Designed miniproteins, single chains, continued (4). Designs and how they scored, part 55

Each design is a single chain, and the fold is of that chain. pLDDT is the mean over its residues in the fold that is shown.

## One batch from the design tools (miniprotein)

Design m14014
Fold by ESMFold2-Fast:
Structure m14014 (fold): chain A 100 residues (1-100)
Amino acid sequence: SEKVEELIEKLKSDDEKTRLLAARELGKIGSQDPKAVEALINALEKDQSEYVRQAAAYALGNIGSQDPKAIEALKKASEKDKSEYVREAAKNALEKIKAK
């Protein structure tokens, strides 16, 4: 989907709000595109904004990704992220994925 490719590009934007909205929209679309999942994992692990990392965690949970790399990234974020918001989002995402 061209829309998914556009949103993946927006996740790399220098503008925090643009990255945040892109992560949220990828979660709403629920695409299991491997490139979208990989981009969200990268945002969860590396984005400087706690809000973008939180949105990436919720997006991965909403997509319901069974990708072992996504599960590993969510587990690490739930235990080690500096933000309580990101830790909680990652825990909720893992619970949602395991319930399916």
Scores: mean pLDDT 86

Design m14015
Fold by ESMFold2-Fast:
Structure m14015 (fold): chain A 112 residues (1-112)
Amino acid sequence: DREAARALGERYGVPEANILGAHQALRDFRAAQAAGESFGAAVFVPDPTPENAIKAVREAARLAEEMGLPKRIAVVIGANTREQADRAVEAAKKEAEKLGYELRVFTGVVED
């Protein structure tokens, strides 16, 4: 819902496009869960900077470890451009590899 995404963007200070992208990524994440994929933790990144992607991976890994869950985590990224998404994905993969976690990244981009 575009109107709900706008209201959430205004409330949380993030661009509408990032929230709409996150909704697309969430659909793919739900499809993976429906296909039998399980994750120790999942974190959403509506502001897709490399720094926020790294923080999301670290938070997901910490949550999985605290709960004694599998070393497999999901990161869901909403972006307004493909280049933004790709840079965040690269940072997330590199951080997950350093931590010894299997990472699955779901990305949604609102094309301009």
Scores: mean pLDDT 72

Design m14016
Fold by ESMFold2-Fast:
Structure m14016 (fold): chain A 58 residues (1-58)
Amino acid sequence: SSQVKQLVQLQVRLIGLQVELDLYKKQNAPQDKIQALEDQVAQLQQQVQQLQQQISQQ
């Protein structure tokens, strides 16, 4: 279904951002870049949660 495809795409993007965030933290990247990635991870996590809940109700 279209919703399952969207969920997979969001999860792949979330994993990619989490890996990038971990690498940036290990490399002592600028705080502004770390903060921007943390904000993106938080936003995507919320979207994944909402979409998972919608799928579970169908």
Scores: mean pLDDT 85

Design m14017
Fold by ESMFold2-Fast:
Structure m14017 (fold): chain A 74 residues (1-74)
Amino acid sequence: MELERAEEYLEKMEEAKEKGDLEKAKEYGGKALEYAGRAFQAHPDDEEVRRRAREIVQRVREILKEGGLEVPEP
């Protein structure tokens, strides 16, 4: 469920960015990162889950960078 939640929040982040709501985009991005991190912890030996979680993290970082917002460290 953590990976699914991360994907859900990433989608909400992208929607907020499209609407120009950078504050909401940052909030949803933070939630996406939180759940992606939990997916990494829950599935250390599952490369598919870890790869998808990493892709979510990278996409969140790209959106934050494009919006001129602070990009969190890995």
Scores: mean pLDDT 77

Design m14018
Fold by ESMFold2-Fast:
Structure m14018 (fold): chain A 60 residues (1-60)
Amino acid sequence: GPLLAVATKDVEGVPGVILTLKKGEKVLVLREDSHGDVVAQSLETGEVGLVGASELEYLS
């Protein structure tokens, strides 16, 4: 299934580009980039966007 992760801190997003997250918010990881960018979907809002891998803790 999709990889589950949680935001380790608040992330200030950019509409249509960077996902806005609150600390503790769960996301589905859709794609990972070798440069540390992750395409994720917020389970709270349903929004899809980029987030830094360093902002996430992977739950396996």
Scores: mean pLDDT 80

Design m14019
Fold by ESMFold2-Fast:
Structure m14019 (fold): chain A 61 residues (1-61)
Amino acid sequence: GLGVKAIATEDYTAKRPDELTLKKGEEVEVLAVLPDGRVLVRSLKTGEEGRVPGSVLKPYP
């Protein structure tokens, strides 16, 4: 990954098979930023990978 971390600012429920469900406050590793405004992430809680809208994430040190 890029070593960049982010945190979910709101709950997000996956709407497509390639998406990840996140809970507000869940920490993720950013693996890639996609041209369509989605971000490929790995949950630090579950280890699951998937895409989420960039709008539900905030940078986390």
Scores: mean pLDDT 82

Design m14020
Fold by ESMFold2-Fast:
Structure m14020 (fold): chain A 80 residues (1-80)
Amino acid sequence: MTEQEKEIEKKLPLMEKDGSLHPSDIQEAVDKILERSKKEGVDPRSLIDPVVQELLQSVRGGEELGRAGTLQGVLKKYLG
């Protein structure tokens, strides 16, 4: 486990409080970002937009689109 992974895990509770998002939505996005970062050897911050876009492809509702925008903003605030 890297220092960067530990720092992101420490920030997870702060993201949950700030964004008024469901904890599971934030956890799923963070897990996908960290997994892809480790696999591809790239900065987790560069993966925020691609991961949010993949989540949007799995939904069709306007409410979910709004949540994705909030999620993207929270992730950029704490990980960017």
Scores: mean pLDDT 68

Design m14021
Fold by ESMFold2-Fast:
Structure m14021 (fold): chain A 96 residues (1-96)
Amino acid sequence: MEEEKRRLIREAAAIAAAAGILYAAADLIESLGGDKEVVEKAKEYARKAIEYANEAIRAAEEGDLEKAREYLEKAREYLDEAARLVDEAAKSAGLL
């Protein structure tokens, strides 16, 4: 059934969107005096989350639902790390 493919693609797209927001937030935090090393790491993990989310979409479209789930898990892992680094960067800028 197409439902599983659509669900995986929607989840991956949501992760990519969230990672894009974190990337933009990291840029803003840098401009407000955030720690540059922490900001650079946040951007790198956000970029990796987008990459794995795109791989999950590709795998789902190709019908490889097992690989799609594997890439989706990696995308979530990198998204969580990016979010943590954005929080650290915000604290370094005195925003939290």
Scores: mean pLDDT 88

Design m14022
Fold by ESMFold2-Fast:
Formats: structure tokens, sequence, C-alpha cells
Structure m14022 (fold): chain A 79 residues (1-79)
């Protein structure tokens, strides 16, 4: 069993998920600028990780779905 602590891809997945959660929190506080910046950062990390080969196609697609849900939630909170 590969230890998660030594997997760059798993760390990047956690980073993207954390950024998405922080974006939703920022949106709930009414901070549109922070929410948008965090979602943008999460997308950049996911794309960079996929391009570097740190994420499988399945992992990348899962992250994109999670980011899409976070964006829809941020938009609904801030609407």
Amino acid sequence: IDPSLNNSGEELKEQVEELAEEAIRAAREGDRVKATALLTAARIVAIAARNAGELSEEEYEELLEKLREAEEEVDRILA
C-alpha cells in the first residue's frame, strides 16, 4: 500500500479540495473577491497537477466535478 504522505498527487488533490471548501466559506461571509480567487487557485492547481502527470484522468475528472459544484454553490450564495 502506497503511503498517502509521499504521494504528490494526493497532496495536490487535498489542496484543491481545501481551496474549494475555503471558497464556499468565503462566499458565505459575502467575500466575493476571496471566493473567486480561491476557486481560481483551485482550478490552476488541478490543471497544473494534471499536466505534470500528478493526477490520473479519473482523479482529475473528480476534482473538476467537485470544483464545478463549489462554483455553483458560491454563485448561489453570492446571488
Scores: mean pLDDT 79

Design m14025
Fold by ESMFold2-Fast:
Structure m14025 (fold): chain A 60 residues (1-60)
Amino acid sequence: SEMERKRELILESASYSVLAIGYAAKAVASKDKKESEEYLKLLGEYNEKSNKLDEEAEKL
């Protein structure tokens, strides 16, 4: 159903948001510039995935 699909999108979005927060923490904790930059890139990628799924859910 549409409501089940919306719930799935919200849960998947939340999952990516949690991963993004994890990468933010790793970036701040890292003492290596290259490693920190890689974590910041992953933070950005997972935030974008989360936002895209939220936008899809809002249209349902």
Scores: mean pLDDT 87

Design m14026
Fold by ESMFold2-Fast:
Structure m14026 (fold): chain A 70 residues (1-70)
Amino acid sequence: LEAELEKAIAAIEAAPADQVISVSGMEDGELKASYSSDDKAEVIAKLKELAEKGLTVGITRITKGERPVA
């Protein structure tokens, strides 16, 4: 699943600036964690954290928007 993490990171890096990127961590199809941010570094750091926990990571949405509130 390292390949899925690298693929997600590459997609985030290729996205235009100021996009709100939503990512998820799943285990056997169950959603265990989700995170959204317009900061690519924060999103990539969260993806790496979720992958390190053994979750299947992926990008759920990339949209133009404002800075996340929570």
Scores: mean pLDDT 71

Design m14027
Fold by ESMFold2-Fast:
Structure m14027 (fold): chain A 69 residues (1-69)
Amino acid sequence: MTKEQLIEEAEGEIRAAEELLPEAEAGNVAAQVAAVLLASAALYNLEKAGAPEELIRRAEEVKKRALAA
């Protein structure tokens, strides 16, 4: 997997996790678990890619919100 592919995959994972946040915050446990897993996968891919700090911060914020839900 190339750096560009890792970033593209992570951006997709962040978007999917963000879409799950309203349901997770409303108390849907399955949505919360899915959002945490997607955000964690995004962080892993971004770390491997050496991606911009801004994308890493976005993924970390999504994970934090999902864990707090």
Scores: mean pLDDT 82

Design m14028
Fold by ESMFold2-Fast:
Structure m14028 (fold): chain A 61 residues (1-61)
Amino acid sequence: SEISKKLLEILNEVMEKYKEKIEEAIKNKDSELMKEIVKEIEEELNKRLEEEFGWESKPLE
């Protein structure tokens, strides 16, 4: 489906963007940097999903 294809594109683009930074954080055993990278990935994914699909980041009530 078009939705699945777009989701995979977004996920792949975000992960590829941060892949090298993740590897560097692991190499340096920098857990604080890793936490910041994970937060940036989450924020960017949420933003892109909201922009493309109008999905809210709120948990289901």
Scores: mean pLDDT 77

Design m14029
Fold by ESMFold2-Fast:
Structure m14029 (fold): chain A 87 residues (1-87)
Amino acid sequence: YSSINKDVLTELSKTKGRIDLEPYTITHPSGLITVYDVPDSLKGKTLRLTVEVNGKIKDYEVTVSDDGTLTFRLPLGSVILSVELVE
């Protein structure tokens, strides 16, 4: 997977763990990211994104809305390295 999207989140819902993303691909443009049609099993769940920002690793926690939408903002030049389901 080259970006966080519905297919990545569907796979995460099956593994209930961590999905590593392609590290050499800028997986999204800078700014606001919205993912629609998130699997029902992830609605209301918190996800941890491990992100590289300007050579540093940082974790962001984002929550899937109960309508199946995931919306978050990342700094310019961010690369999402992995997504993990939080209890």
Scores: mean pLDDT 72

Design m14030
Fold by ESMFold2-Fast:
Structure m14030 (fold): chain A 58 residues (1-58)
Amino acid sequence: GPETEARVRELAEAAVAAGLAGDREAMQRLKQEALDIDPETARRLLEEAERRAVAEHV
């Protein structure tokens, strides 16, 4: 539901932010938490967050 998607989005955005900060351990943990909640939604939202990060840092 919308609440689950919001939580997964927060985890996905936090994972990408951790990756950009060089915190690979936090990035992997946050990615896994998102995937554990809803793997299909997590993959989509992680891809969205990664594309946004690339656009902002290129």
Scores: mean pLDDT 83

Design m14031
Fold by ESMFold2-Fast:
Structure m14031 (fold): chain A 56 residues (1-56)
Amino acid sequence: TERELREIEEELRRLAEEMNEILARQPPDDVTASPELQRLAERAAELEARRDELLG
């Protein structure tokens, strides 16, 4: 439903903000090794898949 799409978009936006905050705190060495970033990216991927399912 459109409501579900809106909720997913809001959550994705929030996740993007959190990832950006973590990236700003990361040392210049290796940001991709962050377990927190991995968790947020995984969650974002799940939400993207749900959004795609609702749109497709």
Scores: mean pLDDT 75

Design m14032
Fold by ESMFold2-Fast:
Structure m14032 (fold): chain A 58 residues (1-58)
Amino acid sequence: SEEVERLTDELGTAIATGDDARARALAEKAGVDYEEARRLVEQNRGEELRRMVAEGLA
């Protein structure tokens, strides 16, 4: 879905750029665990981050 893609991209960017406040807010909105999302971004596991966001929004 477009919402999943948008939130995944925004969350990934916020984590990658160190915008902690925005990243936490986006993780909460997506229904995902912030620490796990950060770990996935740090490990360049974008497909797993996308699945996590898709599950959180379901």
Scores: mean pLDDT 85

Design m14033
Fold by ESMFold2-Fast:
Structure m14033 (fold): chain A 100 residues (1-100)
Amino acid sequence: SLKEKLEKLLEELKNAKTQKERAEIMKKIEELLKEADKETTKEVLRELLADEDPLVRSQALVAAGELLDREEFQALAREALATEKDPLLQSLLRAALADR
């Protein structure tokens, strides 16, 4: 049920045409991730960090920092940095990985 709700929200996010719609969907995803198990949370955050919209990826990075422990956050941040094309997000990811 929870995984099905998250999958539907991820599909809605990919089909969203406005920044307002994406922000509302992201808020719903974040609310559900607080109730999700660790594995589901990591999978959803990986998909969000690969989203076409830099704003979605930025919000996913913030959520990852709040929801994951330090080691899991750093592992996910390294994965995201390898594919990140936005210079500001690359800088934020590098800064996050440099913090102890």
Scores: mean pLDDT 84

Design m14034
Fold by ESMFold2-Fast:
Order: sequence, then C-alpha cells, then structure tokens
Structure m14034 (fold): chain A 58 residues (1-58)
Amino acid sequence: SAAENKAKYEALKKELEELVPELAESLVKRLGWSKEDAEKFAKMILDVSLYVNERVYL
C-alpha cells in the first residue's frame, strides 16, 4: 500500500542519514582519503540513495 511504502521510505531515509557520516569516517580511516573528499563522496552517495529510495517507494 502507499502508506506501507511511505513508512519504508521514511525508515530507510533515517538509516541512510545515520550511516553516511560513518561511511565518510571509514573512507578517511581505512583508505586514507582526505576529510573533504570523503565528506563530498558520502554526500553524493546519500543524495543518490535518497533519490533511489524515493523512486522505489514513492
């Protein structure tokens, strides 16, 4: 249902917003990325992921 899909959208959005800073930190610590590049990449991944989430569930 539309209500079920909206609930799934909101839940995944929250998880993505919480996981993206962890991705940036991992890129710096594990792969030696600059903080600036890691934050920029993580932001782009969030933006793409939110777009996909919207297209799949909404």
Scores: mean pLDDT 85

Design m14035
Fold by ESMFold2-Fast:
Structure m14035 (fold): chain A 59 residues (1-59)
Amino acid sequence: MTPEEIRRRLVEAGLTPEQADIVLKRAEELGNLKLVLESLKQYADERTKKAIDEILKEL
């Protein structure tokens, strides 16, 4: 899955483009996108949690 696809899915899930860009930047800095998404999922609403789960399944 490309960073552009992940960004699009996060925005569709309710994040702003700026928030999605911050998530991807943190994932790049840490070298672990899965960890960043799993952390975000703990504080997200049901809609965003489902979108994150779908992204995680495709990684």
Scores: mean pLDDT 79

Design m14036
Fold by ESMFold2-Fast:
Structure m14036 (fold): chain A 60 residues (1-60)
Amino acid sequence: APEKVVVLDSITDEEAKKMLKEGKADIVVRRVTGASPEEADELAYEELKRAMKIKKEVEK
């Protein structure tokens, strides 16, 4: 499990990769909001999947 999770309102994939490479975070997630709780949950799940994909890309 990641030791350090960073949540930011706005970050690019390049900035996220830089933070991971510098050891400032184990995973970087963007804050998401939706018009409904159901939409917010779906967007949060999609963002987590995206963050995990970026983490895997940096680990290579």
Scores: mean pLDDT 74

Design m14037
Fold by ESMFold2-Fast:
Structure m14037 (fold): chain A 65 residues (1-65)
Amino acid sequence: SLAEKIEQARELAKLLAKAKALELVGPDAEIEVKELDETKVLATARLGERRAEVVVESQVLKELL
């Protein structure tokens, strides 16, 4: 269904944002993931004094919404 495709695309965007934030800070980083809007997700990674923010915009969600 369309709803299932939207959910899958959103979860993929979250996974991509998380993976990229971990690559920038390190595998042991604390990660928070937040939906910024209907097509964008933010991952924030923290490890000691190291910080990274990654925003991923889903082209799939832009086309479906």
Scores: mean pLDDT 84

Design m14038
Fold by ESMFold2-Fast:
Structure m14038 (fold): chain A 80 residues (1-80)
Amino acid sequence: VKEALELVQKAAKAVKEGDLETAKELLRKAIEILEKQPESPLIRLAKRYVEEALEAVEEGDLEKALELLDKAGTALSIQR
């Protein structure tokens, strides 16, 4: 969980810096890590937000991507 949270935070920073290739790579890694976690409503919710954020980055909607990454980070922070 902590590793996925760190990847989400790094991806948000990469989006803000305009490094979209790094952001997409970090988000893909976060999804892989979340898939290996025990099933929980918060993990499932965080995975959905990360997947939607990756789609938003690919579409060039960086504002939506950052909003979704903030939501994912919040869900992962609650999970601890």
Scores: mean pLDDT 80

Design m14039
Fold by ESMFold2-Fast:
Structure m14039 (fold): chain A 67 residues (1-67)
Amino acid sequence: VTTKELYELARKKLEEIRKEHPDMSDEEAVRLAAERTAKEFGFGPEALPGMEQLARKVLEDLEKERA
């Protein structure tokens, strides 16, 4: 698994979460996207902090694209 693959999946999960739950907080959306991404690749709970950091970066990049 590459960083690009993780980023693209996290982006897809975050976009899905935003579409289904537009009123969800950024923090909750990042956590949920991280959990879904980790689960999809079969990662354990030790990977969650890294996945949350990645999902947060995706959210920041999406906000910059919108501006």
Scores: mean pLDDT 79

Design m14040
Fold by ESMFold2-Fast:
Structure m14040 (fold): chain A 73 residues (1-73)
Amino acid sequence: MTLEEEKELTEKYVKYIEGLSDEERNRLAQEADKNNTKENFILNVAIGIVDIKRGVDHAVELNELERKLKELE
């Protein structure tokens, strides 16, 4: 698998996983962990990218709430 093929596969998996619920994502992650293949490694990377994106969105919301609370003090 070339670097370009890995990138294309990762982008495909990211797009697919972004459409999944948290429950569906967790099931997919469990399936990916069953076999230590290169494809499953790329799948786990894609899951991590989606998790980071979702986590960043939540962190931004928390920072915005903390900022508003400080303005009320």
Scores: mean pLDDT 72

Design m14041
Fold by ESMFold2-Fast:
Structure m14041 (fold): chain A 99 residues (1-99)
Amino acid sequence: MKEEKVKEIANKLYEDGLKLLEKARQAASPEDQVVVDSAIDAFKAGVERLLKEGPSVAEEFRKAAEAIGKTLSKIPEVKEYADEFVKKAKEYVDEILSI
């Protein structure tokens, strides 16, 4: 069913996105880990909202993921993980919107 498929995709987004952001955290200096921790919190809140409200907030989530990526890409050590995170987030949002 469409609703269960949206939740399945959002859960995969949560798992894959969190793994990439945790790798970014491990690559970051202690000073920059505070920035990555804030990004992780924002990402978790965004996924919770996707799970609760479904496709109606997918575009807002896409913009939030782009903002997270832009912030993290300023840290050279985590840029690779930030770029992959944005790519994955956009792919999952497009999948949700295609249902």
Scores: mean pLDDT 87

Design m14042
Fold by ESMFold2-Fast:
Structure m14042 (fold): chain A 67 residues (1-67)
Amino acid sequence: SSAELIAAAEELREKARRLREEARRLRKRAEEEEDEERKRELLLEAEILEGVAALLEGVADWLLSKV
């Protein structure tokens, strides 16, 4: 049903929102980090989380396209 697809899309968007918030925190920590290796690790983790969030958002958009 449309309601089930909307609910699933909303859950995926909420998960993506939390991942983007975590990525934002990691980027802020990277800005304050003096160790270049640790900075690179924080930025890589942020990029991975942003990539997963983008995938979840894409799936959510696809589900909503079926409503």
Scores: mean pLDDT 90

Design m14043
Fold by ESMFold2-Fast:
Structure m14043 (fold): chain A 71 residues (1-71)
Amino acid sequence: ELAERAKSLGLSDTQAKAVANAVEYAARLYLQGKEEEANRIKESIRKVFGLTDEEVDELFELARKRLEAER
């Protein structure tokens, strides 16, 4: 799950939940064709929570695959 994966990156429970919610929102925007808005949210997550681009991309792909499975 997204929050559990985010927590494994050294985030607190509260931060992991916030990151999970934010990457899920970015993935929803991406699936709606709003790629620029999705990328801006990914950048914000990286800067606010001190994650690498690779870590944010991994969480984003997990969220995207989960949402696509629900379609």
Scores: mean pLDDT 81

Design m14044
Fold by ESMFold2-Fast:
Structure m14044 (fold): chain A 67 residues (1-67)
Amino acid sequence: MKFPPEVVAKMVGILLNFVGTELDLLLQGVPEEEARRKAIEEAKKLIEEVLEDEEAKKETIELLEKA
């Protein structure tokens, strides 16, 4: 596995938070494009706060930008 289980768990947590944020905004009537953009911005903040591994940060950001 590319990363230790603890790092993978943090990455998964960030992705789940991203999905939750986007869905919450969509349920509030925010347009899809704006909801996605805001959810990505929030997830990028969490990446900097939660992840310490620079490669894990880069991979998580790349996954968010392609989602």
Scores: mean pLDDT 79

Design m14045
Fold by ESMFold2-Fast:
Structure m14045 (fold): chain A 60 residues (1-60)
Amino acid sequence: SEAEKKKEEEQKKEEEDREKGLELTRKAVESVVPAYLEKGLRLSDHPMVKEIAAKILKEK
């Protein structure tokens, strides 16, 4: 059905936009997380932010 094909196309576009957003967010988080940790500021509960923060804390 046309509605189902349109829904699949929109989901694919949403996934692409989500991936681009996640990549930009990861880059931004990687640049600010060290400063946030040094100042003791609370980080976002987002899994990506927590993963990056845990990596920095554990490897440092």
Scores: mean pLDDT 68

Design m14046
Fold by ESMFold2-Fast:
Structure m14046 (fold): chain A 70 residues (1-70)
Amino acid sequence: VVERPVSDEEVLKFAEDIAKRILEAKTPSEKAALSTAGRVLLIGFELEGASPEAVEKARKILDEADKKVE
């Protein structure tokens, strides 16, 4: 069995965790740092062969968290 480098479930769980942390962050600097880190992590997952559908869904999760900051 060939193990997938990253599972769709793993990608989505990371995005949800980062989004939750963005919403819970108390400073604009911390929110910006978490958003940047989450997006960099998604690029990493995409390069490691994560599903484009999972990566796109994860990006939308982060985008929605960013919108709620304002």
Scores: mean pLDDT 76

Design m14047
Fold by ESMFold2-Fast:
Structure m14047 (fold): chain A 77 residues (1-77)
Amino acid sequence: MEEEIEKLREEADKAVADKNYLEAGRSYIRLRKVAEEAGNTELAEEADKRIAELMKQAYDDGDLETVREMAALRAAA
């Protein structure tokens, strides 16, 4: 579990650095699900806040397609 959490955080950070907000969002959605399954409510809430922040950044950048895709992925998880 810890190795998967660390890997997902690294993948998300790299995607943000590459301005690939959709991939970053996918990593945080997966992290939230893993945290929920592990009973780690604090990590799940942190991951959800990061998803919301990425959606806001994409919206501010005018990337409405990314916002829509992230909203759909968030709802499906």
Scores: mean pLDDT 79

Design m14048
Fold by ESMFold2-Fast:
Structure m14048 (fold): chain A 72 residues (1-72)
Amino acid sequence: TRPGETLRLPSGVVLTFDTNGAAALALQEYYRREGEVEIEVEDANGHRAVVRGDPETLHRMAEAGRAAAREL
C-alpha cells in the first residue's frame, strides 16, 4: 500500500504501487479469480517478502494498513 512498492504475481506480472491502496485493490480482485496464490512484495528499501494469500487475507492486510493510518 506504500507508494513505490512492487508486487510480483506468480504469472510474472509486476504491480507498482503508485497510490495508496490502488494496487492492493487490484491485487485483491485478481486473487478473487485465481484463489490462493503466493506473491512477492518488495518495499522501497529493496526488502523482499513472500506472502501467500487469498482475496480475503489480502483485503485484511490492506484494511489494517488503512485503519492504522486513519487512526493516526
Scores: mean pLDDT 51

Design m14049
Fold by ESMFold2-Fast:
Structure m14049 (fold): chain A 64 residues (1-64)
Amino acid sequence: DFEREILRALGDMYVGLGNILESQGKLKEAAEMYRKAAELYEEAGDLEAAEEARAKAEELEAKA
């Protein structure tokens, strides 16, 4: 499904942005990127990736 592939790719892009922000110590901004990724993965039907992204966002918020 092409639409789901696009949503998953956008989610991957937000994960990449979150990783960059996390490496810069911008934990709150990184968490926001992971939350966006989780929403996109959920829309794509990739519940496992969505759960992983959400867990990462929660982890970063706890550290911020």
Scores: mean pLDDT 86

Design m14050
Fold by ESMFold2-Fast:
Structure m14050 (fold): chain A 62 residues (1-62)
Amino acid sequence: SADDRIALILQEAADRLAAGELSEEEAVELAIERLRADPNVSDEEVARVERRLRAWLAERRA
């Protein structure tokens, strides 16, 4: 399902962030790019997840 695809993409970005391979900003951008590239994720789903990730990043920088 799209939810399963989204979860896998977010987990990969989170794992790479935890490993020190990516900054928080790089992990968010990677996740968004991969969601946009996935044919099983709609533009509406991408926009919803992107808003959530960017809000999370903004909270962590405040």
Scores: mean pLDDT 85

Design m14051
Fold by ESMFold2-Fast:
Structure m14051 (fold): chain A 89 residues (1-89)
Amino acid sequence: QLTPEERKQFISDLKNYLNAVNSGAVSVTEEVIEKIKTYIRRNLNVFSKEELQEIESLLKSFLEKNNEKLSEEQKKSLEELLQELKSAL
C-alpha cells in the first residue's frame, strides 16, 4: 500500500511532530494521537522491521519524556500502540 518514500515521509513527520511537542511548540491532542495510531495500525504489515523499531523507539521516548504531561487516555492509547508494535516485531 505505502511506497518506501511515503513510509520515510511518515517517520520524518512523526519525528518532527514529537520534537515540536517536546519543545513546547505544539500541544499534543487525543485526536492527533488517534490519527497516528490508526495510520500505524493500518500499515503494520507494510513497514519494515527496522522502520517499526524506529517508530517504537520514537513513541517510547516520547511517552517517557511526556508521562506527566499526557492525559491518562493519551498514555493508554500510546501504550496500546507500543504493545501492538512489539507484537509485530
Scores: mean pLDDT 83

Design m14052
Fold by ESMFold2-Fast:
Structure m14052 (fold): chain A 78 residues (1-78)
Amino acid sequence: MLEEKIKKLKEEAERLRKEALELEQEAALLYMKASVLELAGDKKEAEELREKAEELLREAEELRKRAEELEKEAKELE
């Protein structure tokens, strides 16, 4: 059934967008923690947290791109 496939693609895209948002929020918290550590003189720990935040943002971007592809596929099936 084509309608079930479209629904599943849209639901998967929504889940991926939600996961991307969660990763973006986690990255924002890590940037805030890094800023606090840098002010305290813990520059190395601050750098490690910033690198982790950048990694999370890259993962979030990949999830958003995949969600966009699924949304496009769902639209093509309509």
Scores: mean pLDDT 87

